# Designs tried in a protein design run: designed miniproteins, single chains, continued (2). Part 95

Each design is a single chain, and the fold is of that chain. pLDDT is the mean over its residues in the fold that is shown.

## One batch from the design tools (miniprotein)

Design m7504
Fold by ESMFold2-Fast:
Order: C-alpha cells, then structure tokens, then sequence
Structure m7504 (fold): chain A 101 residues (1-101)
C-alpha cells in the first residue's frame, strides 16, 4: 500500500483518528454508490475533508489531498465491484473536492 501524503508529523493517536474517519467515509461512499445515491459520494468526501482538518497537525492541503486520494480509492473499489457508473461518479466527486477543499 503506497503511503498517503507525508503524515510523519502526526502522533499515532492522530493517525488512528484519521484512519477511522477514512474507513467510515469509504464504507458510506461505497454503500451510497451501490444504491445509486451518487451525490452522497461527494458529500461524504467533503465531510471527511472537514473532519480531517479538525485533527491537530493536519493541514488544509493534506486534508484535501487525502480526500481526493480517498475518492479515487472509492472509485477503484466500485469498479472492482462491477459498478462502473458509480466509479465514474466517485472520480468526478474527487475532482470536485480537489477544487473546494
């Protein structure tokens, strides 16, 4: 697994909090994509970025980069699950978040 953007400045507790937020976001976005609720994917990514920014030591740039990476990971997972429409929507959501976060 390729390391996420340089998070070496975070404590183990801060990294664990960030990982829990990411895991929750992936689960919610995949469920939404499989149910055809594609707008929810972008909402979940924007919520993740806002919550990640609230973690001490996470910069706005890091939060945005992580949300974008998470969106592409969600797109790959949806493609692997046989849902190319949801995968395309997840890619577009990642691109949208990159401009707003």
Amino acid sequence: MQPLADLSGLTPEQRERLLRLATRAVSKAIEAGQKGDFEKIEEVLREFAREAKAIPGVTDEQARSLAVALGYAIATALQDLGNPEAAERARKAAESVAKEV
Scores: mean pLDDT 80

Design m7505
Fold by ESMFold2-Fast:
Structure m7505 (fold): chain A 83 residues (1-83)
Amino acid sequence: MEEAKRLEEEGKRAYEAGDYDKAAELYLEAGRLYLEAGDLEAAERVVEKMREIFLETKNEAVYDALLELGAELAQAKVEELRK
């Protein structure tokens, strides 16, 4: 969890610096670590942050990362409902 939060904070710094490709990479990694830990709420928060960044920037790397993490989150939510 500490690593996921660190990557999320680094992603925010990259976004604030205008490095959207780096932000997309870091947020995707953070979101995947949250999913691995079973923290669906944190993963959903990361997906929403990337959606906001995409709507503001229209950056393709953010869009690709958003689609990948969004699909992984949707799958994890379905598995959670099966428990």
Scores: mean pLDDT 84

Design m7506
Fold by ESMFold2-Fast:
Structure m7506 (fold): chain A 58 residues (1-58)
Amino acid sequence: SEKVEEFIEAVKNGDVEKVQKLLEEARTNPELRDEIVKAVSENPELQAKLRELAAKAS
């Protein structure tokens, strides 16, 4: 979906605020949540980037 691609780009760009907003949207949008979970599960590089961003978040 368009939102999933936006999420992937935000992670690649280190846009912590956008990543957080999309994750919050996913809490109330099961379809987006499932797509994000699938994308992260299938991409080890994306998993590593998300972990790095979580460590940097204030």
Scores: mean pLDDT 79

Design m7507
Fold by ESMFold2-Fast:
Structure m7507 (fold): chain A 118 residues (1-118)
Amino acid sequence: APLLPVTVAPRVASQEVAAGPTSVTVTVTVYGADAPRRVDVRVEARSAETGAVLASASHSVEVRPDARDPAGAWRGTATVTATVPVPASAKQVEVVATARDVDSGAETVGTTLLTVAK
């Protein structure tokens, strides 16, 4: 199967969060597929200070072509929501989202940094 570009972007409603559960929306985009693609998404919350993994979740999503780029190639986008626990002892949490196209093995990583409000 051809190696197709994949991008992954984790985001939150606010980069400053309270301790407790916070929602992370992960957007996966696949370029150049004319048919649905299955993408495995792993979301890890890590302590920015220690690197310790605080939580992890795995999702499998189907990315369907829904738009065309200026060259006429298809683009598909899917979103997944993960809930990550933010401990009251943390000052900053790094959210790491990894997306892997099951057919091609193409893998990409996106990150976002959260600051814990006191």
Scores: mean pLDDT 82

Design m7509
Fold by ESMFold2-Fast:
Structure m7509 (fold): chain A 99 residues (1-99)
Amino acid sequence: MEAEEALKEAEAALEEAKKAETEEEALAAAERALEAAEKAVEVAKKTGKEKDKEAALRAAKAALEAAKIALEKAETKEGILRAIGLILRAIGLILEVEL
């Protein structure tokens, strides 16, 4: 998978999170954004290309925004904890790309 393809998947999942009407829809969208960002980061690590690193960073930031939206839409303790976990993982991806 190309990092740019994974970035598009992360951005699409972020838009889905913004439109989510339920906690579960927002969490599912945020999880998809994070999975796409993780794929983009792995591609960037494998290729070492600056273009792939830039795409991976953008995908990780999209995943962070989607996770924050999932937290805002969370209504249960389980949903809040899942959203916080996604936020922490997205921050980890951003740090991994910048280091």
Scores: mean pLDDT 87

Design m7510
Fold by ESMFold2-Fast:
Structure m7510 (fold): chain A 85 residues (1-85)
Amino acid sequence: MEKLKEEAEELIKKGEEAKKEGELILAAEHYYKAGLLYEELAKKGDKEAAKKAAEAYEKAAELLEEAGNEEAAEYFKKKAEELKK
């Protein structure tokens, strides 16, 4: 599970960099990919990974909403809320 965690953390960094450069769609893509990896870690027993997945999906949703992709933003908002339960 170590490699999966490192890959997720690297995707968060790439998302932050893309966001700073104004690449909203690219930043959202990096954040939701990180969310998918954290969600996989949560399924394997990493309790903290579920919270990180929710945070990553929320960031992706915010960026997609800013970019005008309301449907994709709503999808990731729902994923984040499911992980908070």
Scores: mean pLDDT 83

Design m7511
Fold by ESMFold2-Fast:
Structure m7511 (fold): chain A 68 residues (1-68)
Amino acid sequence: MSVEEARRRLREETERAVAEMRAAGLPQSVIDALRQLAEEVLADPSATAEELERAIEGLRAWLAALLA
């Protein structure tokens, strides 16, 4: 996947995760922590597509653990 597509997917997955966390009633501090982690990766202009894909996988795994 391209870097641009990976960045777009990470933004989309982050917004979906935030919506799911809010629907599940998770604390705002946990939601903010997830958003900050995603934004740190997105703020790195040298981030590769592989690094962005790993961030998406990590976010999905983190969300699954939080909602379990």
Scores: mean pLDDT 81

Design m7512
Fold by ESMFold2-Fast:
Structure m7512 (fold): chain A 60 residues (1-60)
Amino acid sequence: SSLEEARRLIAEAVRLQIKGAPAEKVNALFMRAREVVPDWSPEEMTALVREQIAAAAKAK
């Protein structure tokens, strides 16, 4: 589903950001996620990003 694909892309972007990847690579994944869920509000995207950051912190 589009939601699962967006979650996967955001998780990958967050993981790369934590590893210090270039902003260009991280932004490309976020842009791809927005393309998959074009109907989402900025608030919905922000909530998903925060969720993935929390998940990454818990997983370590």
Scores: mean pLDDT 77

Design m7513
Fold by ESMFold2-Fast:
Structure m7513 (fold): chain A 83 residues (1-83)
Amino acid sequence: SAMEKAKELIKKHIENLRSFLTPEAQKLFDEALKEPDVRKAIDLLAEAVRVSFSPGAGRALRESLETAVGDTSLQKKYEELAK
């Protein structure tokens, strides 16, 4: 089904993102996954992308994640698709 394909793509995308990070940034990524404070988790993820790619990429990810967190329906939809 389309929903099963979407879940697979999101899981693969999350795994692929981690694999493209530098070893130092992978530590920040792993810390973010353990962080119960959503704001702090976003800051850690944005920093991981910033140090691996660019300041612009880190900013874009932060803005995207802050927008997604502000939309609780979108956040719940992504959590269900990632299962």
Scores: mean pLDDT 66

Design m7514
Fold by ESMFold2-Fast:
Parts: C-alpha cells; sequence; structure tokens
Structure m7514 (fold): chain A 83 residues (1-83)
C-alpha cells in the first residue's frame, strides 16, 4: 500500500533534512516525499541535488512541480523546457 512507500520516503526526507549525504536515488525519493506533503522548498532542494548528481527526466518533472508549488514559475518553465 502507498502508506508503506510514504513511510520509507518520510524516513529518507528526515535524513535529507538532517544534512546527511544521500545517493541520487535517495534524493529523488526525498524530493517526491516533500512534494507529496506540500513542502515545495525542500522538494526543490532535493530535486536540484539529484539533478546535479544524475540528471533525468523524472528529476526535471519533480523540480518543475516543486518550483511551481513554491511560486517560482520561471524556474518551473526552465525545468519543463529541458524535458
Amino acid sequence: MAAEEAGRGFRILQRFKNGEELTPEEYVEAARTALAIGDFDTALEAAQKAYELKPSPEVLEIGARAAEGAGDTELAEKFRKEL
């Protein structure tokens, strides 16, 4: 069930907020979890870190959604343009 996945993601998000160094996959999970709970600033930071380590269309989509949620429509458009 989605609740188990949300629990794992929340644990990774807490590690990110504690300043732990994560893998690119864990940064993506932290960004997705932050986005799901409406923490757009944290989602954007995690997505940017994931993108710096391993760029992917998934990270660009998460970054675009996080930027839009944070009110940064220019940054959201930049992410979407790179998709």
Scores: mean pLDDT 78

Design m7515
Fold by ESMFold2-Fast:
Structure m7515 (fold): chain A 60 residues (1-60)
Amino acid sequence: MFTLTIEGLSPETAKALAEELNSTDKNVKATAEGGTLTIESTLSVEKAIGLALRAIGAAL
């Protein structure tokens, strides 16, 4: 398990990304608080980063 934190997002974007990540993969737990997105995962770092990037694309 590892934790990845992304800062500098708008609160709306962070919330949308957290919802998308939580709906996309059961091995990912994403939490949005203000402009900060925290991702906890049992996947490899590369896979979780890939999921985060896809969620960003889906939320935009």
Scores: mean pLDDT 74

Design m7516
Fold by ESMFold2-Fast:
Structure m7516 (fold): chain A 74 residues (1-74)
Amino acid sequence: SPAEELLERARRLVEEVKAMVDAGAPWDEIQRRVAELGRVLDELFAHPDTTPEQLAEAVELMREVIALRDRAAA
């Protein structure tokens, strides 16, 4: 489903952000990837096919990326 494709893309983007933060990538590059993830999550939250389980996972991914941003910025 489109919602599952969006969720898979969000999972990949979180792993990319995590790898970038761990590698000490420049903040502007991390911020661009985080912005891309934010757009994917917004689309997933708005999608009519998104299940409650997928919404719960999307919220967890959102929390994880916020924690990664905070770690990279501090």
Scores: mean pLDDT 84

Design m7517
Fold by ESMFold2-Fast:
Structure m7517 (fold): chain A 67 residues (1-67)
Amino acid sequence: LSATTRTMLGELLRLAREKGEPELVELLEQLRADGIPLSPETAREIAEAIERGDWERAREILERLLE
């Protein structure tokens, strides 16, 4: 993973842990482990969904990336 992607994933993981959503933490850890690239645009969409408490949207985006 690029340095930018690692930084974005770290911030998303922190945000998900802070909100206490274990499913999102698990999906983000899998994304990191699999080395899947993450665009700034996609990272922003996920962060906004998590910040809004839209767990369904955040999960949908992450599941799509893991396919």
Scores: mean pLDDT 78

Design m7518
Fold by ESMFold2-Fast:
Structure m7518 (fold): chain A 67 residues (1-67)
Amino acid sequence: EQFKRAFRDLDKDGNGTVTTEKLAMVMRSMGQNPTDEEINEMDADGDGTVDFPEFLTMMVRVMRDSA
């Protein structure tokens, strides 16, 4: 539920997607420092945007390493 709220906050257009740039900014705000290669790895569709399921998977991965 917290991840769903975070995604909704980033998805200001309501398209159900968020840009990889915004995802990177959020990760840096959380004290993470993703490389360009890691950002590319997180963009599974390769279209420069991330759907909610992709966002959730990526956030869980980051929290697993930092928690």
Scores: mean pLDDT 68

Design m7519
Fold by ESMFold2-Fast:
Structure m7519 (fold): chain A 68 residues (1-68)
Amino acid sequence: SELDELLEEFEKLAQEFSKALRAGDLEKAREYIEKMEELIKRLEELGAPKGTIHQLRQIVEEAKEVLE
């Protein structure tokens, strides 16, 4: 389904964020956070469960805290 495809894309972006962070590429890490936020908006628009949206937003918030 489109929801499953977007969730897989989110997982890949989270992995790429971790790689960028480990490499010290903070600019690239911020780009991946922005892409993850856009995917969350798309998932919410497609009617993903509120619990799923909450979990994904928590992941993004934790990622942002690492970059502060």
Scores: mean pLDDT 87

Design m7520
Fold by ESMFold2-Fast:
Order: structure tokens, then C-alpha cells, then sequence
Structure m7520 (fold): chain A 57 residues (1-57)
């Protein structure tokens, strides 16, 4: 059974990548920060979100 919080965080990471791809870095950072917060219980998801934030900043 997939954890709903993990799925939500993964969706936010995907949306953040799309926002960054179209040049909306402000929206991308907001989405990645939200993903890191929601996914904090999942080290792999949290790390992925933090790495995406580092790429933009």
C-alpha cells in the first residue's frame, strides 16, 4: 500500500520539475519545499526534493 503523503510529495516534485522547465523558478522552489516538508518521513523523497532546490538556488 502506497503512503498518500509519499505519493503527494512525489507529485509535488514532478510539478516542480515542470515549473523549472518552463522557467518558473519561484513556483518550482515553492513546490520542492512543500515536497520536502510533506516527504520528511521518507528520506529518499526528502533528499530528492532538497537536491532539486540546490540545482535552482
Amino acid sequence: MVDPKRLEAEVLIALGRMAAAIGDNELALRLFREAAEIGREFPEVRREAEEEIERIE
Scores: mean pLDDT 81

Design m7521
Fold by ESMFold2-Fast:
Structure m7521 (fold): chain A 60 residues (1-60)
Amino acid sequence: SDLLKELEERIQRAIAEKNVDEAKREIAELVQKMNEGQVDIAEANELARRAQKEIAKVLA
């Protein structure tokens, strides 16, 4: 969905800027939109897990 793509782009931008706090806020918004039924649950969960792994790499 367009919303899922927009959220993915925002998360990836925060990670690229090494702004971990912003990346975590964007992931929280993704989870909220998933709970509201605005994005596919499976796709949102996959994106969130991938983003958390990328954040861990930035912190390593």
Scores: mean pLDDT 84

Design m7522
Fold by ESMFold2-Fast:
Order: C-alpha cells, then structure tokens, then sequence
Structure m7522 (fold): chain A 56 residues (1-56)
C-alpha cells in the first residue's frame, strides 16, 4: 500500500503523461508491487477526467 506522501506524488505525475519506467521507480520507492502503483495512477487519472468532464 502506498503512503500518503507517495500517493500525492503519484497524483502529481498522473497530471502529466507518465512512462512505464516512472511507474517502476515509484513501485521500487514504495516497496509496493508495480500493479498497485499502476492501479492507483489509473484511479487518480479517472478522477481527473471526471473533473474535466464536469467542466464541459
């Protein structure tokens, strides 16, 4: 599971295109599986997309 600070870092990176290499780095830093980091990143992106749709 990601720490609060690491979740915030993933949230910042989710605002920009992120490479698979960056996902691997985050997984290594958090000690979490790469799949967990990827899932969290996708959740954050889905939330951002919902906010943008709301503005439309």
Amino acid sequence: MLTEEQIEKVRELAKEPISPEKIEELAKETGAPKSTVLEKLREIRAEENLEKVKKL
Scores: mean pLDDT 69

Design m7523
Fold by ESMFold2-Fast:
Structure m7523 (fold): chain A 86 residues (1-86)
Amino acid sequence: MEERLEELRERVEEALGEEVAERVEELVEKAIKAIEEGNLSLAAAYATAAALLLIGEGLDTGKLEEGSELALEVLRFIDEVEEEAL
């Protein structure tokens, strides 16, 4: 889990910078915690917020393709965490 989150953070940092990577990591960690607490709606909200942050930063920086790809990776990662928790 922690290793996969670190790998995702490194990919976001490479594409969109450290500040965006830290914000995405925070949102993903909150989504994981929500899954562990059984609050799937809250987890979906945090995952969506992380995905939209990545898309928005990609759009603003001319890296929409990279941002969109990373947004899909975040959503897929959270879906896998949800499957492992259930």
Scores: mean pLDDT 83

Design m7524
Fold by ESMFold2-Fast:
Structure m7524 (fold): chain A 57 residues (1-57)
Amino acid sequence: MVEEMKERVTKALIDGGFSPEEASKSTKQALLDSGVSEEEAEKAGEETKKEVEKKLK
């Protein structure tokens, strides 16, 4: 289920043209607020940052 939430947030941030750092923070916070563990949320945030960085290139 974490991957679904991650993809949802990541897609919205990428579409909006947000910076990698902002996208990472937003994703992590959204997942934590949804009850995802801190470990999973942190990993998802890092993945989101990577995805946004690739998009900006």
Scores: mean pLDDT 73

Design m7525
Fold by ESMFold2-Fast:
Structure m7525 (fold): chain A 61 residues (1-61)
Amino acid sequence: SEAEELIEKAKELLKQGNGGAAASAAWEAYRIAVEEGASEELIKEAQELYKQGVALATKQL
């Protein structure tokens, strides 16, 4: 699914140290997962990746 692809993209961006891009991808994944009625596990994963991306991005400010 598009949400699963965005989750994988967010994970890759976190590995690259790009917190801002990771947060953006994870937020898109979250929105799509909620809209499509995806599993609670997938929605939670997107939320956690978003938090990790934001935390990394704030350290880079």
Scores: mean pLDDT 85

Design m7526
Fold by ESMFold2-Fast:
Structure m7526 (fold): chain A 65 residues (1-65)
Amino acid sequence: MLSDDEIMTMVSEFARALAEVPGRSKQEISREVDKLYTELTELRDNGDSERAKELFERKLKEAKS
């Protein structure tokens, strides 16, 4: 199961990746970060921690594109 610290680390890494791409506002980054946090916590709480990790890796890759 993903810990709160692990989810916070993932969300912080995703936020940094979004901030590295020009053209994103702070409001856009905040919305994307909040959405990912909600999705990761829901998957974890439903016992789908492996799916949460897969979602994070996919979203991080998309953010870097």
Scores: mean pLDDT 82

Design m7527
Fold by ESMFold2-Fast:
Structure m7527 (fold): chain A 62 residues (1-62)
Amino acid sequence: MFFPRKDLEKLPEEERKLRVLEWAVRNGGFKSKEQVLKAAEELGIPKEVADELYEKGLRGEH
């Protein structure tokens, strides 16, 4: 899926990283919780937040 640059441009870097990870989880960019946690660590996103995004992805929640 396409990632809209205009939405990212208006966010602080930390929020942009979170939105990118969230988008990737929702669009099947990761196959396992370990991959999501690794990506979050590389982006500086808290493990707690990454865990929540993975759970939402498993349930097919937006």
Scores: mean pLDDT 66

Design m7529
Fold by ESMFold2-Fast:
Structure m7529 (fold): chain A 65 residues (1-65)
Amino acid sequence: SEAERQADELVEEAIRRVEKGEMLPAGALQWLEDKARELGLPDDVIERAIARLREKLGFYEAPAA
């Protein structure tokens, strides 16, 4: 879907910025959330994108809040 495509692009961009030293991992998570909200992505898509980015950056978050 388009929302999933946009979310994937944001995750890849966030990872790229962290790898280049342009932002810290915590900053990348906040940037992704802010950009996804600005784009009007569904909450479930945003949550999955954040979880994916957290995992790729070495964070882990329990599924039950």
Scores: mean pLDDT 77

Design m7530
Fold by ESMFold2-Fast:
Structure m7530 (fold): chain A 67 residues (1-67)
Amino acid sequence: TITATVTATESGVSVSGAPSSVKGAVADLSALDSGLTVPGAIDTATGAKATGPALPWGGSATLTLTG
């Protein structure tokens, strides 16, 4: 298991989903929908998924990756 911290911003951006080419515990936080939470899935080379609470808009959350 690996842990990644995800931080949301209130800047008006669109959610693009998890990057399919991320290796390891890297979280991409550059695309968030205004008033929406970040998806809890991070696509990695091993197919690991991030689990954790929904990230509140303007907040931060810890996601755990398992694979």
Scores: mean pLDDT 39

Design m7531
Fold by ESMFold2-Fast:
Parts: sequence; C-alpha cells; structure tokens
Structure m7531 (fold): chain A 92 residues (1-92)
Amino acid sequence: SIQEKIDEIEKRINDPSVTDIDELVKLAKEAVELARQHPDLPLETLRRIHQAVQRALDKIAADPSATPEQLLEAVRYQQEVDDLLRAKEAAA
C-alpha cells in the first residue's frame, strides 16, 4: 500500500491537468509524510519521492496565482525530502 500511495502521488503530480495549487501542496505534504514515517524505504523510492516533491514545487512556482505561504510550504517540503535523501545517501 505504501508503494501504491507513492505511485498515485507521483502520477497525480506528473499529470499536466493537475494545476490546483492546494492539491499540489497536499500531494507534496503526503509524499514528505510517507518519507518521514518510513525511514526504511529503499533509496530509489526516496529518490522518486524527492523528484515528485520537486516537480510539485516547480508547478506551484510557475503559477502566478500561488501565494507566498503556499510557495514557502512547498519549499519546506522539498527541503525536508532533500535532507532525508542526503542523510540516506550518506548512510549507504
């Protein structure tokens, strides 16, 4: 079910029709929570989560209607996943 959740989050973030900023922020949050709650995830899976969160941030940043609060929240999620990935790569 964890892999299914990651697959669904990744698919939705990569879907060009998904442009709602609140939905993108929510998907990024769900991705970072999965990474945080499951430190045993394979490195390759964490890289997929990192890529998905970065893609969500890119989509939010490209939208001129995004609020500073939405951008800051997405940046925090991206930074958290970046830190988790860096720590896991250092431990490998």
Scores: mean pLDDT 87

Design m7532
Fold by ESMFold2-Fast:
Structure m7532 (fold): chain A 75 residues (1-75)
Amino acid sequence: SEKEKKIEQIKKAIDGLRENLPSLTPEQQRAVRKALAELVALAKYLNVDVSDYIAQLTPEEQKRLEELLEKLKKK
């Protein structure tokens, strides 16, 4: 279905960013990790299973994820 294709695209984007992290400079890695947290937050907001990605996040990244989810759920 169209929904399944969109979910697959989001997961592929997350995987691609993770795979490229080791080849980047420390400054670029920080920017990519921020983008990764935003994509993981969006995926979780859309009820996509990203539990494996969340488990691999640092405590700082987990806090940023929670802050992003609160912004997405704001009334």
Scores: mean pLDDT 70

Design m7533
Fold by ESMFold2-Fast:
Structure m7533 (fold): chain A 71 residues (1-71)
Amino acid sequence: SEFEEAYEKGLEALREGIRAWKNGDTEAAIKAFEEAVKYFEKAVELSTGDERERAQALLNAAKAMLNAVKK
């Protein structure tokens, strides 16, 4: 489904962001976390109930990671 595609792409971007951040690549981490936010926002829009709650939690996490990297 479109939800599953957006959710999986969000997870991939989130993992890439974490890897880049741990390697000290702040630029790559920011880009990856911004991509994760974009996909999880789409996943939230495409879902309801438990799926939306899961997507929203990951969206919140991605936003928090993005804010942490920018500091």
Scores: mean pLDDT 88

Design m7534
Fold by ESMFold2-Fast:
Structure m7534 (fold): chain A 61 residues (1-61)
Amino acid sequence: MSQEEFDKEVELALALIRLAIAKNTLERELSKPNPDPVKIAELQAEIDRLEAEIASLEREL
């Protein structure tokens, strides 16, 4: 395994963890009696960004 390949695998793993956290946070916010629409929009933008990053990294591996 090359160092470059290993670094990309680590970056992918971290992005997947961040995506899981963002999705869990969004689910919790949506489950509130009074959800914050600003937080929901910010979390949706974060999820979209992370999914794009993951797709890019998976294509390179």
Scores: mean pLDDT 83

Design m7535
Fold by ESMFold2-Fast:
Structure m7535 (fold): chain A 59 residues (1-59)
Amino acid sequence: MITKEEALKILEEAKKAAESGEVISEEKAREWLGKLLAEEEFHDLANEFAAYNVEARAK
């Protein structure tokens, strides 16, 4: 199980990648999204993570 601090750190890394135009690898993105989706309380963060990952790929 991940903590709220770990979930927020994953989101911050995704946001930085989106801002810099660097794409997180599909393997790593899948792993992190899976960790967020495993916990009901982090589903909102999982949606935000997915949005940042899509934004990074659009550049």
Scores: mean pLDDT 74

Design m7536
Fold by ESMFold2-Fast:
Structure m7536 (fold): chain A 71 residues (1-71)
Amino acid sequence: SLVEEIKKLMAEGKNLAEIVEELKKKGYSAEEIAEALRELGFSDEAVEAARRLAEGKDPEEVFRELAARQV
């Protein structure tokens, strides 16, 4: 399942941007990725950041926003 795939990537030390890129390569939509992250207990800010990454938003820009919200 998508949730299991995300857990595997997290166990491998992948960050949020890397996880989203791997899932996009496998054909998952932005909505599917966002929903799975929400199910895993990610914050609303992290879910929104992942959705933006999946939509093709610049990873550097999204990373700066996410880092600010995690502090």
Scores: mean pLDDT 76

Design m7537
Fold by ESMFold2-Fast:
Structure m7537 (fold): chain A 111 residues (1-111)
Amino acid sequence: SPLEELLRAAGFSEEVIEVALEAKPEVREIVEKYKDKPLIYLLIELRELARRLARERGLPEEDVFDGLLVYALLTLVEEGRLTPEQAVELARLLRLPEAAVAGLERLLASL
C-alpha cells in the first residue's frame, strides 16, 4: 500500500500504521460526510476519531491523528477537494512531521 510505505518511511510505529490502515473506511466516511462543508468540520471529527482509536489501542493521540491525516489529505486530493499544493500546505499547518510531508509530496506528484 502506498500509504503504508509512506508512513513507514516517515518513521511511524507499526502499531500506528496498522491503526491508520484499519481506519481507512472511517476516514473515507468522514470525508464524504463533510464533502459540502468547510474543512475545519472534517478535521474536528478526524481528531475525535484519532482520540478514540488512540485511547482504545494505548497509542499517542498525535501519532494516530498524523497517520489518519495523511490518508485524509490523500483522499481529499483524489476526490478533487484539494490540489496537491493545498494538501501539502495544510499538512505543514497541522504540523505533520517533515518526513511525512515529504512522503505526501512525493506520492501526490506520482498521481
Scores: mean pLDDT 90

Design m7539
Fold by ESMFold2-Fast:
Structure m7539 (fold): chain A 67 residues (1-67)
Amino acid sequence: MERRVEVEPLSQEEAERLLGQPIPEGSRVELRTTTEVGEDYVSETLEVLVDGEPVYTFVLSVPKSWL
């Protein structure tokens, strides 16, 4: 099993589009992507962080047989 975590700055505009909600001006917005490769699956967890707090989480897991 391999796990990779990547954190990147996200524009306030992009984050607001994903959340459908306004984000306070001056907040730090980041996208945290966690990719986990299991024996028979690949999973990606996307989290939108506002001031370090996860406010939106999306998980996609697919069997390797689908790839």
Scores: mean pLDDT 76

Design m7540
Fold by ESMFold2-Fast:
Structure m7540 (fold): chain A 60 residues (1-60)
Amino acid sequence: DALFSLYDTMDLDGDGTISRAEAEAVLRALGLDPSEAQIDEIVAVSADREATVALLRRLI
């Protein structure tokens, strides 16, 4: 699944943590204009790969 590969790209440190800047950049690259709330939600679940991918699926 492309979204799982995208998550792995966002987690550049391999520690399961995604920064706000990384989350915003990826959402914009997907053609979205993310709200601060959407960015915060992704960052909040960033340690859970499956939950983060599920959120990305809901946004596209």
Scores: mean pLDDT 73

Design m7541
Fold by ESMFold2-Fast:
Structure m7541 (fold): chain A 59 residues (1-59)
Amino acid sequence: GELYRAVAPVPQTSPDELALRPGEVVEVLEEVDDEWVLARSLTTGRVGLVPKSALELIE
């Protein structure tokens, strides 16, 4: 999938969510809806839901 960088801290508020620190890189696996993606952290290898607004596309 496409690589994105977190531009803001993302807290884990539910078990299905992925917590991110600013600057962490994720691979987007699937768009779940208009607000959320399923992503894998390249730092931890964990998979979870991330808000699209917290992510910036990397070339």
Scores: mean pLDDT 82

